# Ledger of designs, part 11: designed miniproteins, single chains

Each design is a single chain, and the fold is of that chain. pLDDT is the mean over its residues in the fold that is shown.

## One batch from the design tools (miniprotein)

Design m382
Fold by ESMFold2-Fast:
Structure m382 (fold): chain A 148 residues (1-148)
Amino acid sequence: SERKEQLFNQWVKENATLLSKLPKELRDELLSYLRSLLENASEEELDIFNNPSSIKVDVSIPLEKLLEGKSDLLRLVIATNYLLLKTNLEIPAPHIFLPVLLALKKMKEEKKSIKEFPELLKESIELLKSHGVLSDEEVELLLKALES
């Protein structure tokens, strides 16, 4: 739909500088996956994507339990918000969004369960660090958030 394409194009435009740090092939694969999530989203899920702060997450609940029974797009928003709160808002949202998106893509491609998501997220954090998306300090904060 036109709305889904507009939301995708707006997100890409707002994050163009960060995306330019990624190798073309990895960037194209991540953007293709994000586009597929938006194409399969309901109108309510698109509203949440457009206003992600509308979703409240209880960080005392394990991340895996928060993601149970949720769609892939809701998992993306919930996991990003969870990590934003666990890192005391010290990391820009797009820096967290990209490793979460990559981890969800890997989980789907490797046919892994939500229980394996934290390990896939750690792998995704390290890969994006290697491309300069995440600083050493941001990586330390994210890994600590996943251990608590």
Scores: mean pLDDT 90

Design m383
Fold by ESMFold2-Fast:
Structure m383 (fold): chain A 65 residues (1-65)
Amino acid sequence: MKRVALVVSGDWELGQKTGLKLKEEEGYDLATVGTGLTREQAEQAAELARKEGGYDVEVVYVDAP
């Protein structure tokens, strides 16, 4: 099963850097950045990807500095 990180950040660049680190250091196969998503929207997107795509999806929240 592919491990996917959905990185939720108010800062695109910070989210992108976090996603790359998760792929390189934490063993995630894929990382995608969602800006402007609410917690509920992010969790629903992750749930849909798990159900329809067969992905193992984790939502990672990154606060803007």
Scores: mean pLDDT 77

Design m384
Fold by ESMFold2-Fast:
Structure m384 (fold): chain A 62 residues (1-62)
Amino acid sequence: MSSAGRAAEAEARKLGLDEETVRRVAELAQQYEEAKSAGDEEAARRYQEELRKVLAENGVEA
């Protein structure tokens, strides 16, 4: 897992999010990083928006 995926997982855990949400946050962070490295701005934006939605659903500002 990339450092970004690991960092996102750690932050979600600190916020007390459930295991399913932590897993999803880590997956979305990983996909965002991959899209960025591939130069796919549309995919990166979409994954970033999904991340923000998941965090906002739990009252977290990204």
Scores: mean pLDDT 75

Design m385
Fold by ESMFold2-Fast:
Structure m385 (fold): chain A 67 residues (1-67)
Amino acid sequence: ISEDVARIVGHILRAIGALLEGNVEEARKHLQDAKKLVDELEKRTGVKDEDAYNIIKRLEKMIEELE
């Protein structure tokens, strides 16, 4: 699962980077990609990455509050 986790973390970090640059739309795209990877990992392993899921949800809420 190290490759799956690395991809999820990569998208989360890119989303954070986009937010720091003020690029809300790019951040949303990376969060959606991370969320899809978390869902795919859960489907394959039966285990949800709660840490990644919670980070994604918090960032999604922050973006919604900016609008």
Scores: mean pLDDT 79

Design m386
Fold by ESMFold2-Fast:
Structure m386 (fold): chain A 115 residues (1-115)
Amino acid sequence: ASAAAAGAAGGARLAADAAETHEGRKAQIGGGTGAGVAAVGGGTAYASGDEEAGRAASREAGRASRLVDELEGREAAAAGARGAARAAEAAARLGGGERARRYAELAREYARRAE
C-alpha cells in the first residue's frame, strides 16, 4: 500500500508542476505523465504482492488517463493531479499505515496546487 501511495503522490506532483509551469500540450503531457506514474506505482505494488492496493491505485490512474485525454492544457494537468491523488487515497485506505496516509495527504496538496 505505501509503495502504491508513494508512486501516486509522485504522479500528483508531476501533474501539479505541469499545471503551474506549462500551458497547452506541455501541461496535458504533464497530466498524462502524472497519471502514468501513478499507474506504474499501482502495477509495482501489484507485482510485489500488494494486489488490492495495486488494483485500486491502477483503477484511479486509468480513470485519470482517460480524463486527461478528453481535456486540454492546464485542465488536463489538474485532472491528472486529482486522479493521482485519488489513487494515493485508494491505496492508503487498504493499508500501509501512517506512511501511506502521509503520501495520500501530499498527493491531495499537489492536486489542490494544480487548481
Scores: mean pLDDT 79

Design m387
Fold by ESMFold2-Fast:
Structure m387 (fold): chain A 89 residues (1-89)
Amino acid sequence: DELTEKIVELVKATKDAGILAMLSALGVVSNVSKEGLLSIGVDEEVVDEVMASRETLPVGAAATLGSETGKLVVNETEFSFQALEGLEP
């Protein structure tokens, strides 16, 4: 899944839960969890840094990321691809 690969690259480049919260608000991803990020190929070190940065997010932004458990959901739409292009590091 090319959208999932682009998300992995973006997460590796930024190491920031803020980018994932923005993607979630745009409908690109949902239920962002440590287990989900590991399952799509994000390294444990990067996942740990992203999850730590989640604690710095406003309550509303953190809520859009969903549960810390379960699978990551990636929404494949034309809008999602445009959103990823605008958010590349």
Scores: mean pLDDT 68

Design m388
Fold by ESMFold2-Fast:
Structure m388 (fold): chain A 62 residues (1-62)
Amino acid sequence: SAEELIAEAQRLGREAKELAEQGRYEEAADLYRKASVLFEQAGDLASALAARKEAEELEKKI
């Protein structure tokens, strides 16, 4: 369901934030990319774009 996809995407986003705070930018960017795909599948395009932007910003730090 869309609710389950959003919940999983939010979980991945929280994990990504924790990894980024630890300086683990490559792993954090990967999780934000996965969260973006799940938000897109759920039809939450705004959250998908936000997650993709977070991944792109972290990838610049690698």
Scores: mean pLDDT 90

Design m389
Fold by ESMFold2-Fast:
Structure m389 (fold): chain A 55 residues (1-55)
Amino acid sequence: MDVIIRVAEHDSGLSREQVLEIVNAKTDEELKELAERVGLSVEQARSLKEALLSE
């Protein structure tokens, strides 16, 4: 998990806490709100969450 979080921080420019909030988002609405807050598209946020949850 830690290595993947560091890669996500580097690729997205997000902080560790912002990455973790995206991973923990359960609904599309929550994910959209977080994506807009951090300057990502919903699709970018979904891809990031999927990559972090994939081993």
Scores: mean pLDDT 70

Design m390
Fold by ESMFold2-Fast:
Structure m390 (fold): chain A 65 residues (1-65)
Amino acid sequence: SEELAEELAKITGLSLEEAQEVVDYARRTRDPTLAGALLMTKYGVSAEDAERAARLIEERLGLRP
């Protein structure tokens, strides 16, 4: 959703477009750990911010850790 992408952008410093890509990836894979890994490897997000973002994705999409 747009709200989730906006929240991720605020946490990670990504653009809204980049944050939407990560949200779509998380929806497709159903795996917040993979979304966190994408944030770190593709976008250079810190481990701390990637973990925070992954937890937000997990909560908002109803995924298990």
Scores: mean pLDDT 82

Design m391
Fold by ESMFold2-Fast:
Structure m391 (fold): chain A 60 residues (1-60)
Amino acid sequence: MREEAKRFAIEKVRELRKTYPQLTDDQIVNATALELLREFPELSAEEARDIAEEALREVK
């Protein structure tokens, strides 16, 4: 699950940066965490945010 969630988050971060280049890192993390909670409802809000931050680091 966590590996799937991280791969999903990496793809979402890439999509958001391409579509909305004006978004800040914090805005991208928040949007990615929200999408993670929709696809992986077993994640806590803190876990989703941590995975989103990890994904942002992988894309940068």
Scores: mean pLDDT 82

Design m392
Fold by ESMFold2-Fast:
Structure m392 (fold): chain A 55 residues (1-55)
Amino acid sequence: SLEEKLKEIEKLSKEEQLRFANDLMTRAFYDPNLSEEERKELLELAEKIVERILK
């Protein structure tokens, strides 16, 4: 689940979490093999990571 993935990511440093979010965003925009559903999931995960760090 999305929540389980977020919990695993929380074990990383704040800097590593930001890097991971950036990598997810890059993949969402530039990976031609992703379905629209997979692309949306990557963007949503990246957004939740950034929001958690900034809040």
Scores: mean pLDDT 80

Design m393
Fold by ESMFold2-Fast:
Structure m393 (fold): chain A 65 residues (1-65)
Amino acid sequence: ELIEKAREALKKGDYEKAVELFKQAIESTDGEEKAEAYSLLAEVYRKMGKTFEAIKAYLEATKLK
């Protein structure tokens, strides 16, 4: 549910809320779900123009493959 709520916030352009919810999902999940949350967090950061943070989140997602 956290990932779904974060996706809804991202779709609405509420990037700050999306970041918060994806970070909560990362803390409460493991494996594939955690990798998905990191990938989506990278997308949020990219849309915010936070290129370095987006790259770091993407790298964390790839480590969990």
Scores: mean pLDDT 82

Design m394
Fold by ESMFold2-Fast:
Structure m394 (fold): chain A 117 residues (1-117)
Amino acid sequence: SAEVEAAVRELRESVETLRASLDEARYRELLAGLVAFGEALLTLVREGTEISAELEEEDGRATLTLRFRHPAHPAASGETVFEGPTPLARALHALARLAALDPAAAEAVIEELRGLL
C-alpha cells in the first residue's frame, strides 16, 4: 500500500540521516536499538495489541506519542512519549506504523536493519 511504501521510505531516509551524523559505534548501537524496538512492537501486534503513533516535529526535534490498546486487557492500555532528534523520532514512528499496518513488511525491514549490523 502507499502508506506502507511511505513508512518504509521514511525509515530508510531516517536511518541514512543517522548514519551520516553518527560515529560507527553509536550508529551500530542505534541500529541494535531500532531492531529491538521493532521486534518488541511486532510481538505486541502479534499478541493482539493495537498500536497508534503520532509524530510532532519542531526545529530539528520531535515528539513521538505511542498509544497501546489491547481489547482483551483494557487495563494494560497505555501511552509512551519519546522526545529526541527528528531523524531518530521519524525512524521510531516509521517502525511503529509498519508494525501496525503490515507486520510482514515490518519484519522484512527489521531484517534489513539487522543485516547492517
Scores: mean pLDDT 88

Design m395
Fold by ESMFold2-Fast:
Structure m395 (fold): chain A 77 residues (1-77)
Amino acid sequence: DAIIEEIEKLADEFEKKGFTNFAESLRKFAKMARKLGDAARPMARMVIKEAKELLADPDKAAAMEKSGLEMLEKMKA
């Protein structure tokens, strides 16, 4: 699925930049999105948009690195 592949690609980009918590959170979300199918698509699109914005803003990404897992929980809770 193209949307899930986009999330995996973003996870690889975060990992390359040293944001391992974000990368792990994105991969975990991708697994969950695969299981939920179409029900997860709106959230997956939002996650992709937010992840791209964080990659474009290194200062914000660094401040939010510790919150990678927390952000996933907040979006799914």
Scores: mean pLDDT 73

Design m396
Fold by ESMFold2-Fast:
Structure m396 (fold): chain A 57 residues (1-57)
Amino acid sequence: GELVAAVRALSPVARAMLLRELGLPEDASDEEIARALLEAVGSREKALAAVRTLGQL
């Protein structure tokens, strides 16, 4: 989905920061990161905003 694509587009540094914030292992999939982020923030809209803020362009 859109959120998974946004996570996949993150730089390695931004992805590492998000993994740390979510408490996920370095080998977590983009789908797992997207799911954990959605659970943490409670909405897809907020999750997308967070990913965009982390430098998804």
Scores: mean pLDDT 79

Design m397
Fold by ESMFold2-Fast:
Structure m397 (fold): chain A 83 residues (1-83)
Amino acid sequence: MEKFEKIKQELIDKTLAELKRAGASPEFIEEAKRYLESLDPGIILAILRRERKSVDELIEVAKTFPDDPAFRELIEQLEKIKK
């Protein structure tokens, strides 16, 4: 259990750092943090096993849950920042 918490925190930290570098607002960073903390550990492990950039993997995972308003909003915000 503790090992998954540490792995999850590392992924969150890396993703938030990338969002901050991309010019994301502090408000969006806080929303993304809360959202990432709610993710199932299995999803986190799948992201890590692919060894891709955290932001790209997060977008891919979010597209798997199209009916979740928070995931949809997160995709829109990430795409907007990347442009």
Scores: mean pLDDT 60

Design m398
Fold by ESMFold2-Fast:
Order: C-alpha cells, then structure tokens, then sequence
Structure m398 (fold): chain A 62 residues (1-62)
C-alpha cells in the first residue's frame, strides 16, 4: 500500500535480484518481477520479510 520512491527501489533492487537468483529465477523473470514491485508490501513479499523490516532496511541504507 505504501509506494516506493525511485531511491528506495534502487536500494532494494540488488537485494531483490539476489533473493530471486537464489530462488532460481532467470534474468528475464527478475526484470519482470522488479517491474511489478511498486509498494513496500510488494518488496516485503518478494524478500520474505514484513513491510516494517523492509522499511528498516531502507532507513539503514540511507
């Protein structure tokens, strides 16, 4: 429900890519998944974390 800013997407992108590669996703599937990640909740589901944990990661990297 909370939309990610461009900066926040850049922070989370390498973490999401790494997680999806570990799950066996292809490069094309990773790009498709990244295009669908618009909110903190979307990122949390992909990373297997809570929205609060995703927000904590963003704050830690700022």
Amino acid sequence: SRPLTKEEKEILKPLIEKKLKLKGYSEEEIEEALAKIETVEDAAEVLDKTPEQVLAIIERKK
Scores: mean pLDDT 82

Design m399
Fold by ESMFold2-Fast:
Structure m399 (fold): chain A 74 residues (1-74)
Amino acid sequence: MLEEELALVRAAAAEALAEGVAKAELAAALRRQAELHRRVAEEYRARGDEELAERHLALAEALEEVADELEAEA
């Protein structure tokens, strides 16, 4: 579920920030990962694997949401 993906991405983002990664750089990295997951989701959907497609889409949405949060704080 998106809530689990959000918690996971936020935890990873907090760890990166604690190590001194700049918010803008982290947001850019998260957006790049989201694009990759959206592409993977499209491939799974095209092959009829709806469960894996939805999982990758949920992760992409979580990555984009956390990136938006980081950019708003920058």
Scores: mean pLDDT 83

Design m400
Fold by ESMFold2-Fast:
Structure m400 (fold): chain A 80 residues (1-80)
Amino acid sequence: SKEAQIEKLKKEIRELVFEEAEATLGIMKITVEEKALEAEGVELSEEERREREERIEELERRAEELKRRIEELKEQLKAL
């Protein structure tokens, strides 16, 4: 039914919003850890810096993809 479709879309949107929040928190955690290491005078190697940068980029891509999927589902919900 149309009502079942609406409830399914709402549930999927909620789940994706939580996943997007998790990706954002992951980025913040890496950023905070980098600042803490810098404050302690710890010099990161070029390899360690690259690994952290790549991890941030992966999480940013995931967050953007999740945001896009959320907007698509919101559009579907509005069309119902």
Scores: mean pLDDT 87

Design m401
Fold by ESMFold2-Fast:
Formats: C-alpha cells, structure tokens, sequence
Structure m401 (fold): chain A 96 residues (1-96)
C-alpha cells in the first residue's frame, strides 16, 4: 500500500518532513485522527513553517472535537499563508 511505501521512506530518511506529512494525511482520510496527529506533530517538529502540516493538524483536532486546539493550529496555518486556513478557523470558532 501507499502507507507501507511511506513508512519505509520514513525508516530510510526519518528527517523527510514531506513523507511524515503525506502519511499523516492518508491516515486523516481513513479517519485515524489520533494516529494522523502523531505524524503531523513529527512533520511540524522537522519543519515548523510548513503551514499545510498545521492545517491538517487542525483538521484532525476538529474531527476529535478538540476545537480550541484546532483553532490554535488553524491560526498558525493562516499566519504561514495557507489559503484555506481562514475558512477552517471560522468553522472551528463556531463549534468552540
């Protein structure tokens, strides 16, 4: 599977932030929100200015009902220039 290919890539190059981000996103699409967060946190650790990683982290947090934490992640994504971050931020604020 694509997930197994990405896991092998991470084993070969654990500093590849893009591979961590891509694997997290695939887990997010499968509804594995807590596991996806671990991968997004690693991607952010390696590249804290990757706005897309912050956006995806916010999406996973919102799916888990952690709206306050999702808002913080979306605000960071917005500051880093992610074009859809404002839309997600406003949606999360309405949920609290």
Amino acid sequence: SIIEVLKKRIEEDPENASAWLELGYLLLLEGKYEEALEYFDKAIELDPENGLAWLYKGQALAELGKYEEAIEAYEKAKKLGEPFAETYLERAKKKK
Scores: mean pLDDT 88

Design m402
Fold by ESMFold2-Fast:
Structure m402 (fold): chain A 65 residues (1-65)
Amino acid sequence: MELSELQAGLDARERAAVSMAWVGAEKAPAVAGPEDMTAEQAARTAALLAEILALARRLREEAAR
């Protein structure tokens, strides 16, 4: 999954939400940062993102019909 493909699969609202989540993770909390994420948590997050992107793409294809 490439960044350009990720951005192409999302609408403007979804891209803004992802950016805000990233900024939130960077600013918040000292208790848990991205570097503290386990391989299992990273894999789980990636799987959820893939499902969301697949749904967004399907909705776009249906809207284009």
Scores: mean pLDDT 57

Design m403
Fold by ESMFold2-Fast:
Formats: structure tokens, C-alpha cells, sequence
Structure m403 (fold): chain A 95 residues (1-95)
């Protein structure tokens, strides 16, 4: 199922964004967060029933990017964690 594939890709990118942010590689963290958002948007198109959970994950990923750009890495990591939690719930709902 394409939605499952995109949710798994999004989760991997969100985790890589967190690693990059912790390592001080903020440009890579933003790139991974943006790739996660792209995969979340595709998952939502393939499985409209998870739209609400995916929209919440996208919102948190976008807020993480903003926090990185503002230099608030602790806030960025908190938002990435929330994005992961919402994406995992979406994945469990479509499995």
C-alpha cells in the first residue's frame, strides 16, 4: 500500500531530522523535515481516512523547521517528536 510506504519514509526522515538537529547540522535537519512533509502529503492523498493525524504531523514538522530557523533546537526536537507520534498513529490506523 502506497500510504504505508510514504508513512514509513516520513518516519525515517523525521528521525534523521532529529539526529541532524542534535548534531548541529541544521540545514540537513530542515531538508529531512521537508522530505518528511512531502511523504506525509502523499500518504494523505493515498489514504484520506488518516488526514487528521497526517495534518497534525505536518503541522508539527513545519513548526520544527521554524524552531530550527529561530535557533530553538529544544523546541524543534519536541515538535519532531510530536510529528513522529502522529505519523506512527497514522501508520497503525492504515495497517
Amino acid sequence: MEAIKHLKEALEHLQEAGKAARNGDYEEAIKHAREAIRHLEEAKREAPEIKELVDEAIKHAEEAIKAIEEGDIEKALEHLKEAVDKAQKALEKVK
Scores: mean pLDDT 90

Design m404
Fold by ESMFold2-Fast:
Structure m404 (fold): chain A 59 residues (1-59)
Amino acid sequence: TDIQAHQLSLQATLASLTDPQTRQRVADLGEQAIEALKKGDYETADKLQAEILTLVGSD
């Protein structure tokens, strides 16, 4: 499912991060994005995913 794909992508992203603070923040945002997807709140999920990409680019 789309949610399963997002969970796998999140796990791969977390494994690639070296900064513990960035990793924790991405994990928190990623879980919130998955919960938003489960609720059908795609606007919130998109915003959270954009924030994750910004943080990953700053690692």
Scores: mean pLDDT 78

Design m405
Fold by ESMFold2-Fast:
Structure m405 (fold): chain A 66 residues (1-66)
Amino acid sequence: EFDELEKEARELAKKVEATGDKSLAIPTVAAMMLVLAARTLRWFGEDEEALRALQESVDLLKKLVE
């Protein structure tokens, strides 16, 4: 579900911010831009593309916290 993946992405981004590691700022911005792209795609009815973009954001953020 889109809303569940978006919550996961936002929670992962908060975990990255909690590290205080400024070197992770650019990758975190890139991941959050994917969340914005996913929301835009969903608005235009591109639900599969939206889910793919959101999953890519989650995958990127997981690499930053692990």
Scores: mean pLDDT 81

Design m406
Fold by ESMFold2-Fast:
Structure m406 (fold): chain A 93 residues (1-93)
Amino acid sequence: SMRQLELEIVASLLYMQASILRLEASRTEDEERKEQLLEIARLLFEAADAILAGDLEKALELLEKARELAREAGDEETARLLERLRERVERLR
């Protein structure tokens, strides 16, 4: 139950971050930036869904892809957050 609660917390944080990125995408007029933000958000929603489905290997792969895209986009804060969340999932597998 504690392990399940911790996974649900990580999934909730990923849903929250994805929603923030979608909001940022809606506020930008830069089409390339909008597409980057929406792609990262999509990967975070899929990673959260994978965690809740118990597919932690898929979740770790999606988080790694999202982290790399965030780094390429120059979003070091998001990349750092995703690295920390990936480490939390890794410890719970």
Scores: mean pLDDT 90

Design m407
Fold by ESMFold2-Fast:
Order: C-alpha cells, then sequence, then structure tokens
Structure m407 (fold): chain A 75 residues (1-75)
C-alpha cells in the first residue's frame, strides 16, 4: 500500500539522514500521493512541533505515519 511504501521509505531515510531531511521527504511524498497543500502543511507543522518539543526520532516518525493514516482513512 501507499502507507507501507511511505513507512519503508521513512525508515530507510532515517538511518542516513537528519530528522529534518526525513520530514521534508515525508512532505514531498504526501504531495505525490495527492494530499492538499493545506493538509501537508498541517501534518508537517504538528510533526515539527513534536520534534521541537524534544520528541524522539521514533516518536516523530510514528506521529507522521499516524497523521497520514488518519487523513487517508477520512477520504
Amino acid sequence: SALDALRETLEILSETHSLDEVIRAFETYLRALGFSEEDVEAIAQRVRKAQADGASREEVLKLALEDAERLLAER
């Protein structure tokens, strides 16, 4: 599925890239999946806030995937 591909891509990138770079890749992937710019920005802001508040890399990635899954389920 698209979510499985997203999860795998984020996990691979997280091994060699900074969390900021992983978040940018996540935003690009959501746009490629047809998410609106408003939805992408809302998810990115929530994820970046968690990062700024000191959440672990694993927690930030989990939050990103949960937000994407929730939004796709609403379609």
Scores: mean pLDDT 76

Design m408
Fold by ESMFold2-Fast:
Structure m408 (fold): chain A 110 residues (1-110)
Amino acid sequence: NPSEVEEMKQFLFDWLRDLLINELGLSQEVADEILELVKKEFEALKNGDFEKAREYGQKIREIADKLGNQEMLEAVTFTLLLLSEIDNGEINREELLRRIEGFLSPPIPL
């Protein structure tokens, strides 16, 4: 269902924005810039434009370096992987929620 896929992607972007602002302490302006770059990187990857994808990814890394915030890069990488799984139908909403909960509270190593 294309509508369900778009709803899941929007939910993931809303989660990332909330995480960047409320947990990682970024301004709304910086969070919105990161979200636009993540969207552009994902669309470039989806279209096979690896040169543009690398350029957008580099801009995100430069923001993380300026802020001294490596958790931001981990959140972005996690988001890009989930966007790919959503877009190719590999993940449903229930699994998306489990993956997000796992990111915030990783299991204790056994």
Scores: mean pLDDT 84

Design m409
Fold by ESMFold2-Fast:
Structure m409 (fold): chain A 61 residues (1-61)
Amino acid sequence: IEDAVTQAKKLIKAGDYEKAQKVLQDLVSRYGMDPRLLSAAQTFAGSGDVEGAEAALKLAV
């Protein structure tokens, strides 16, 4: 889980929001995380807010 969060953060920082969203979807599929928290993380990822995305993902875990 932490490795996937780190990967998503790196992708957001690189501006690769599409790959970041794929990583977040994989987390939901494997771990059954709260889709509401994941939705918030994806929104932050799409806006380039790396810190907001990381915080939301930590709450989802």
Scores: mean pLDDT 67

Design m410
Fold by ESMFold2-Fast:
Parts: sequence; structure tokens; C-alpha cells
Structure m410 (fold): chain A 80 residues (1-80)
Amino acid sequence: SPLERDLAVLKTAADALEEWARRLKQEGGSPAERARLIRGVETLIDEAQRLIAESTDPELVAEAQRLKARMEEILADLRA
């Protein structure tokens, strides 16, 4: 389905953002880089929430909820 394809794209983006956040935490980065990463994570949270709202598939909803939770943890770490 289109929503399954959207979820797959968001998962790929989430993995990239998690690696970027890990690198930033370990190696450092500019305030501007951190702000860009925060915006990316916030956008992905919003897109995951859209999939949760639009889907009637419990398995897809559960997967999107897990993705959203992962991104919310990263956002909390970036704001700490």
C-alpha cells in the first residue's frame, strides 16, 4: 500500500537521523547542525503521526508508533 511505502521511507530516514545524532553526540558539531538535525527529527515525528492517523492497519500503526517513540527519544537527547 502507499502507507507501507511511506513507512519504509520513514524507517530509512530514521536510521540516517539516528546515525547523525550518534555522530553529533560522540564527535561534536555546531549549534546550526544540531538545529537542522532537531528539525529533521521533528519532521519525521510529524510524518509518523500522520501514518498513525491515516492507517486502519493495526500492524502498520504499531510500527509507526514505535518509529515515533524512537524519534522522540532522540529529540529528548538532542534537547538535553
Scores: mean pLDDT 89

Design m411
Fold by ESMFold2-Fast:
Structure m411 (fold): chain A 68 residues (1-68)
Amino acid sequence: MEEIVEKAINELKEKLKKLGVSDEAIQRAIDYAKSKIVEALEQGRLDEIPEIINEAIELAKKMDEFYK
């Protein structure tokens, strides 16, 4: 369970770094993704993980734009 979460979070972190978003936006997106992925795993909704990652990326982009 935890290994799946860490892998997904590491992939998210790498994608966000490549997009050039701020460290603050990256951290907020990671915190959001972690909470949602844990919830999905507890509910047996593994199919939601890719969608959660996409939502976290969009959140990071919006947060980065807000701080500009």
Scores: mean pLDDT 78

Design m412
Fold by ESMFold2-Fast:
Structure m412 (fold): chain A 100 residues (1-100)
Amino acid sequence: MEEAKEIKKKAEDLYQRAVELRERIPEMTPEEARQAYDEMVALRKELGELAKKATSLRKKASPEDQPLYDEAIDVATKAAHVASQTAFEARRRAEEMLAK
C-alpha cells in the first residue's frame, strides 16, 4: 500500500513538471526548447521505470492492494503521454525557430 502511494506521488510530480514545461514552450529560445526535449525524454524514461516497478509489485500484492498499484500505473501512463506530447511540442518549437 505505501509503496503504491509513493509511486503514484512521484508520477504525479513528474506529470506536473511536464505540464509546467509545456506551458513555457511558446516563450522558449531554440536552445531552451532543445533542453526541454531532452528533459522530457529523460522524464518519460523515469515514468516507464515507475510503471514497471508498480507492475512488478502488483504481481506480489494482495488483491486488496492491487487497485492501488493500478492507480499508480494509470497515473504514470497518463504522465508519460503528456511528457511525449510536451517533447513533440518542444522539438517543433526548436525547429520552427531554426527557420532559415
Scores: mean pLDDT 82

Design m413
Fold by ESMFold2-Fast:
Order: sequence, then structure tokens, then C-alpha cells
Structure m413 (fold): chain A 80 residues (1-80)
Amino acid sequence: MKTSVSGLVVEGPEEAQRVASLLSQRTGQPVSLEVEEGKWLAVVLVLDEDGRILRLESKVFDTREEAEKAAREMRERFQR
């Protein structure tokens, strides 16, 4: 089964809601993302070959750099 893995970083609750809405529209599946003001959210999405969500994992960080590193590490982990 062929899968694709995407990692992204989201800043604050307004961007989290925007990204969740875009992902819900693109995949046809309900997506919810939550993060506090002043925090960053690392998100990793695993899709099948039809673009359906197989897995979505998110984690909150205090800094953008930590979130970007975590998103890259999670993306690499799910590609294996």
C-alpha cells in the first residue's frame, strides 16, 4: 500500500483552525487542531494513495524551531 507523509508547523489557535479547515476540505474527513496562543504545533499527516487520512499526529512546542524539528523527525519516522 502506497502512502504519503507530510509535516507542517502551525502558529497559534487561529492558524490551527485555518489549517484544520483546509485539511478537512482536501481529505473529506473531519480534522481538528488545537494549540494555545504563543505556542507552535507540529503536525504530521499520513495519507493513502487516494488521499485519505490514515494517521494524524500533533504535538505542541514553545518555539517554532522545536516544532519544525519535531515535524521533520515525525515525517521521517512515518516514511519508514
Scores: mean pLDDT 80

Design m414
Fold by ESMFold2-Fast:
Structure m414 (fold): chain A 63 residues (1-63)
Amino acid sequence: GEEERAAKKRELLEKATELSVKIVVVNGDPELAERYGREVIEAAEAGDFEKAEKLLKEAEKLV
């Protein structure tokens, strides 16, 4: 339902934030971290959870 969808969106946004911090720590590139975070947020906001999860997995390869 809508509640489950909202919970999934929140989970993706939290993971994006956490991953962005890791990218800054490991790669020292806050601009890259912000870009990935923004792309995940935009995908999650659009309801494209598959795209958001794919972007998170690709970004994980950077840490």
Scores: mean pLDDT 78

Design m415
Fold by ESMFold2-Fast:
Structure m415 (fold): chain A 80 residues (1-80)
Amino acid sequence: AEEKLKEAEEYLKKAEELAKKAAEALKKGDYEKAAEYLEKAAEYVEKAAEALKEVDPELAEKLKERAKELRKKAEELKKK
């Protein structure tokens, strides 16, 4: 259980770093790069959700919804 929590924390930290890179790309008007970073961030959030699936199912579901939101934002940026 503790090992899975730490694994999820590491994935979420990577997702946060990618989200910051996406924000910097947005400031520069690089919508394609921002979308790529958000998609990668969503992927790490999904991995965190999978790690927590059996130890914290409620948090895992919330993380899956967050990942869906990140993917939708990436799709919207690609349409600009």
Scores: mean pLDDT 84

Design m416
Fold by ESMFold2-Fast:
Structure m416 (fold): chain A 87 residues (1-87)
Amino acid sequence: SKELEERVRRRLLELAERYAERDPELARILRRIAEQDAPAAHRSALIAGAVYRTLGRREGDPELLEVGDELLRIAEELEPAAEEELR
């Protein structure tokens, strides 16, 4: 399984730090994703991104929309690693 690239791990940890004061549970989820390998992080970021984007739309919370969108961007970057695991 492919290791999570340091630049992606740092981005996840930066997001966790950004939200730690406002949403400790979200920060915990982001730190957990940062500890995974690339294929697992791809799956987790895709699921979390979809969940938070949906919650942000329902609650009218632009910060939840922003974190959802950022997680989906991270998932997109990690998609090649997930595809390699299937081969």
Scores: mean pLDDT 83

Design m417
Fold by ESMFold2-Fast:
Structure m417 (fold): chain A 60 residues (1-60)
Amino acid sequence: SRDDLIRQIVIRALGTRLDGQPQEVQQRAVSAALEAARANVDDPERALEAARRAVDEALR
């Protein structure tokens, strides 16, 4: 399903990058990655790139 695809993209974008981060930062990164993946769900490669960028921005 699209929801399963979105979930897999978010998991791949996050990896271990949230390890040791404060809960607020973790929530922000997950939310940003999820929205980026949803916005680009028809193009999985673009969705993964967008989710990774969203995580990068959330961790700044």
Scores: mean pLDDT 84

Design m418
Fold by ESMFold2-Fast:
Structure m418 (fold): chain A 61 residues (1-61)
Amino acid sequence: EQLLADLDRWLATIAGYSPEELEMLRRLLEDVLAQLKADGASPEVIAGVERAIEAIRKALE
């Protein structure tokens, strides 16, 4: 609940960042996603990270 609201606010803030900063963040989140999947994290957490990665990818377009 609170985590998703904070994520949405954070994604809105990121929209103003440089392409280099967004690319670095995307790579970091991809590493985090791989680790979360390996550790069997909850579907909600995995979906949240995947949504963040897609938002950054769209911003880099």
Scores: mean pLDDT 76

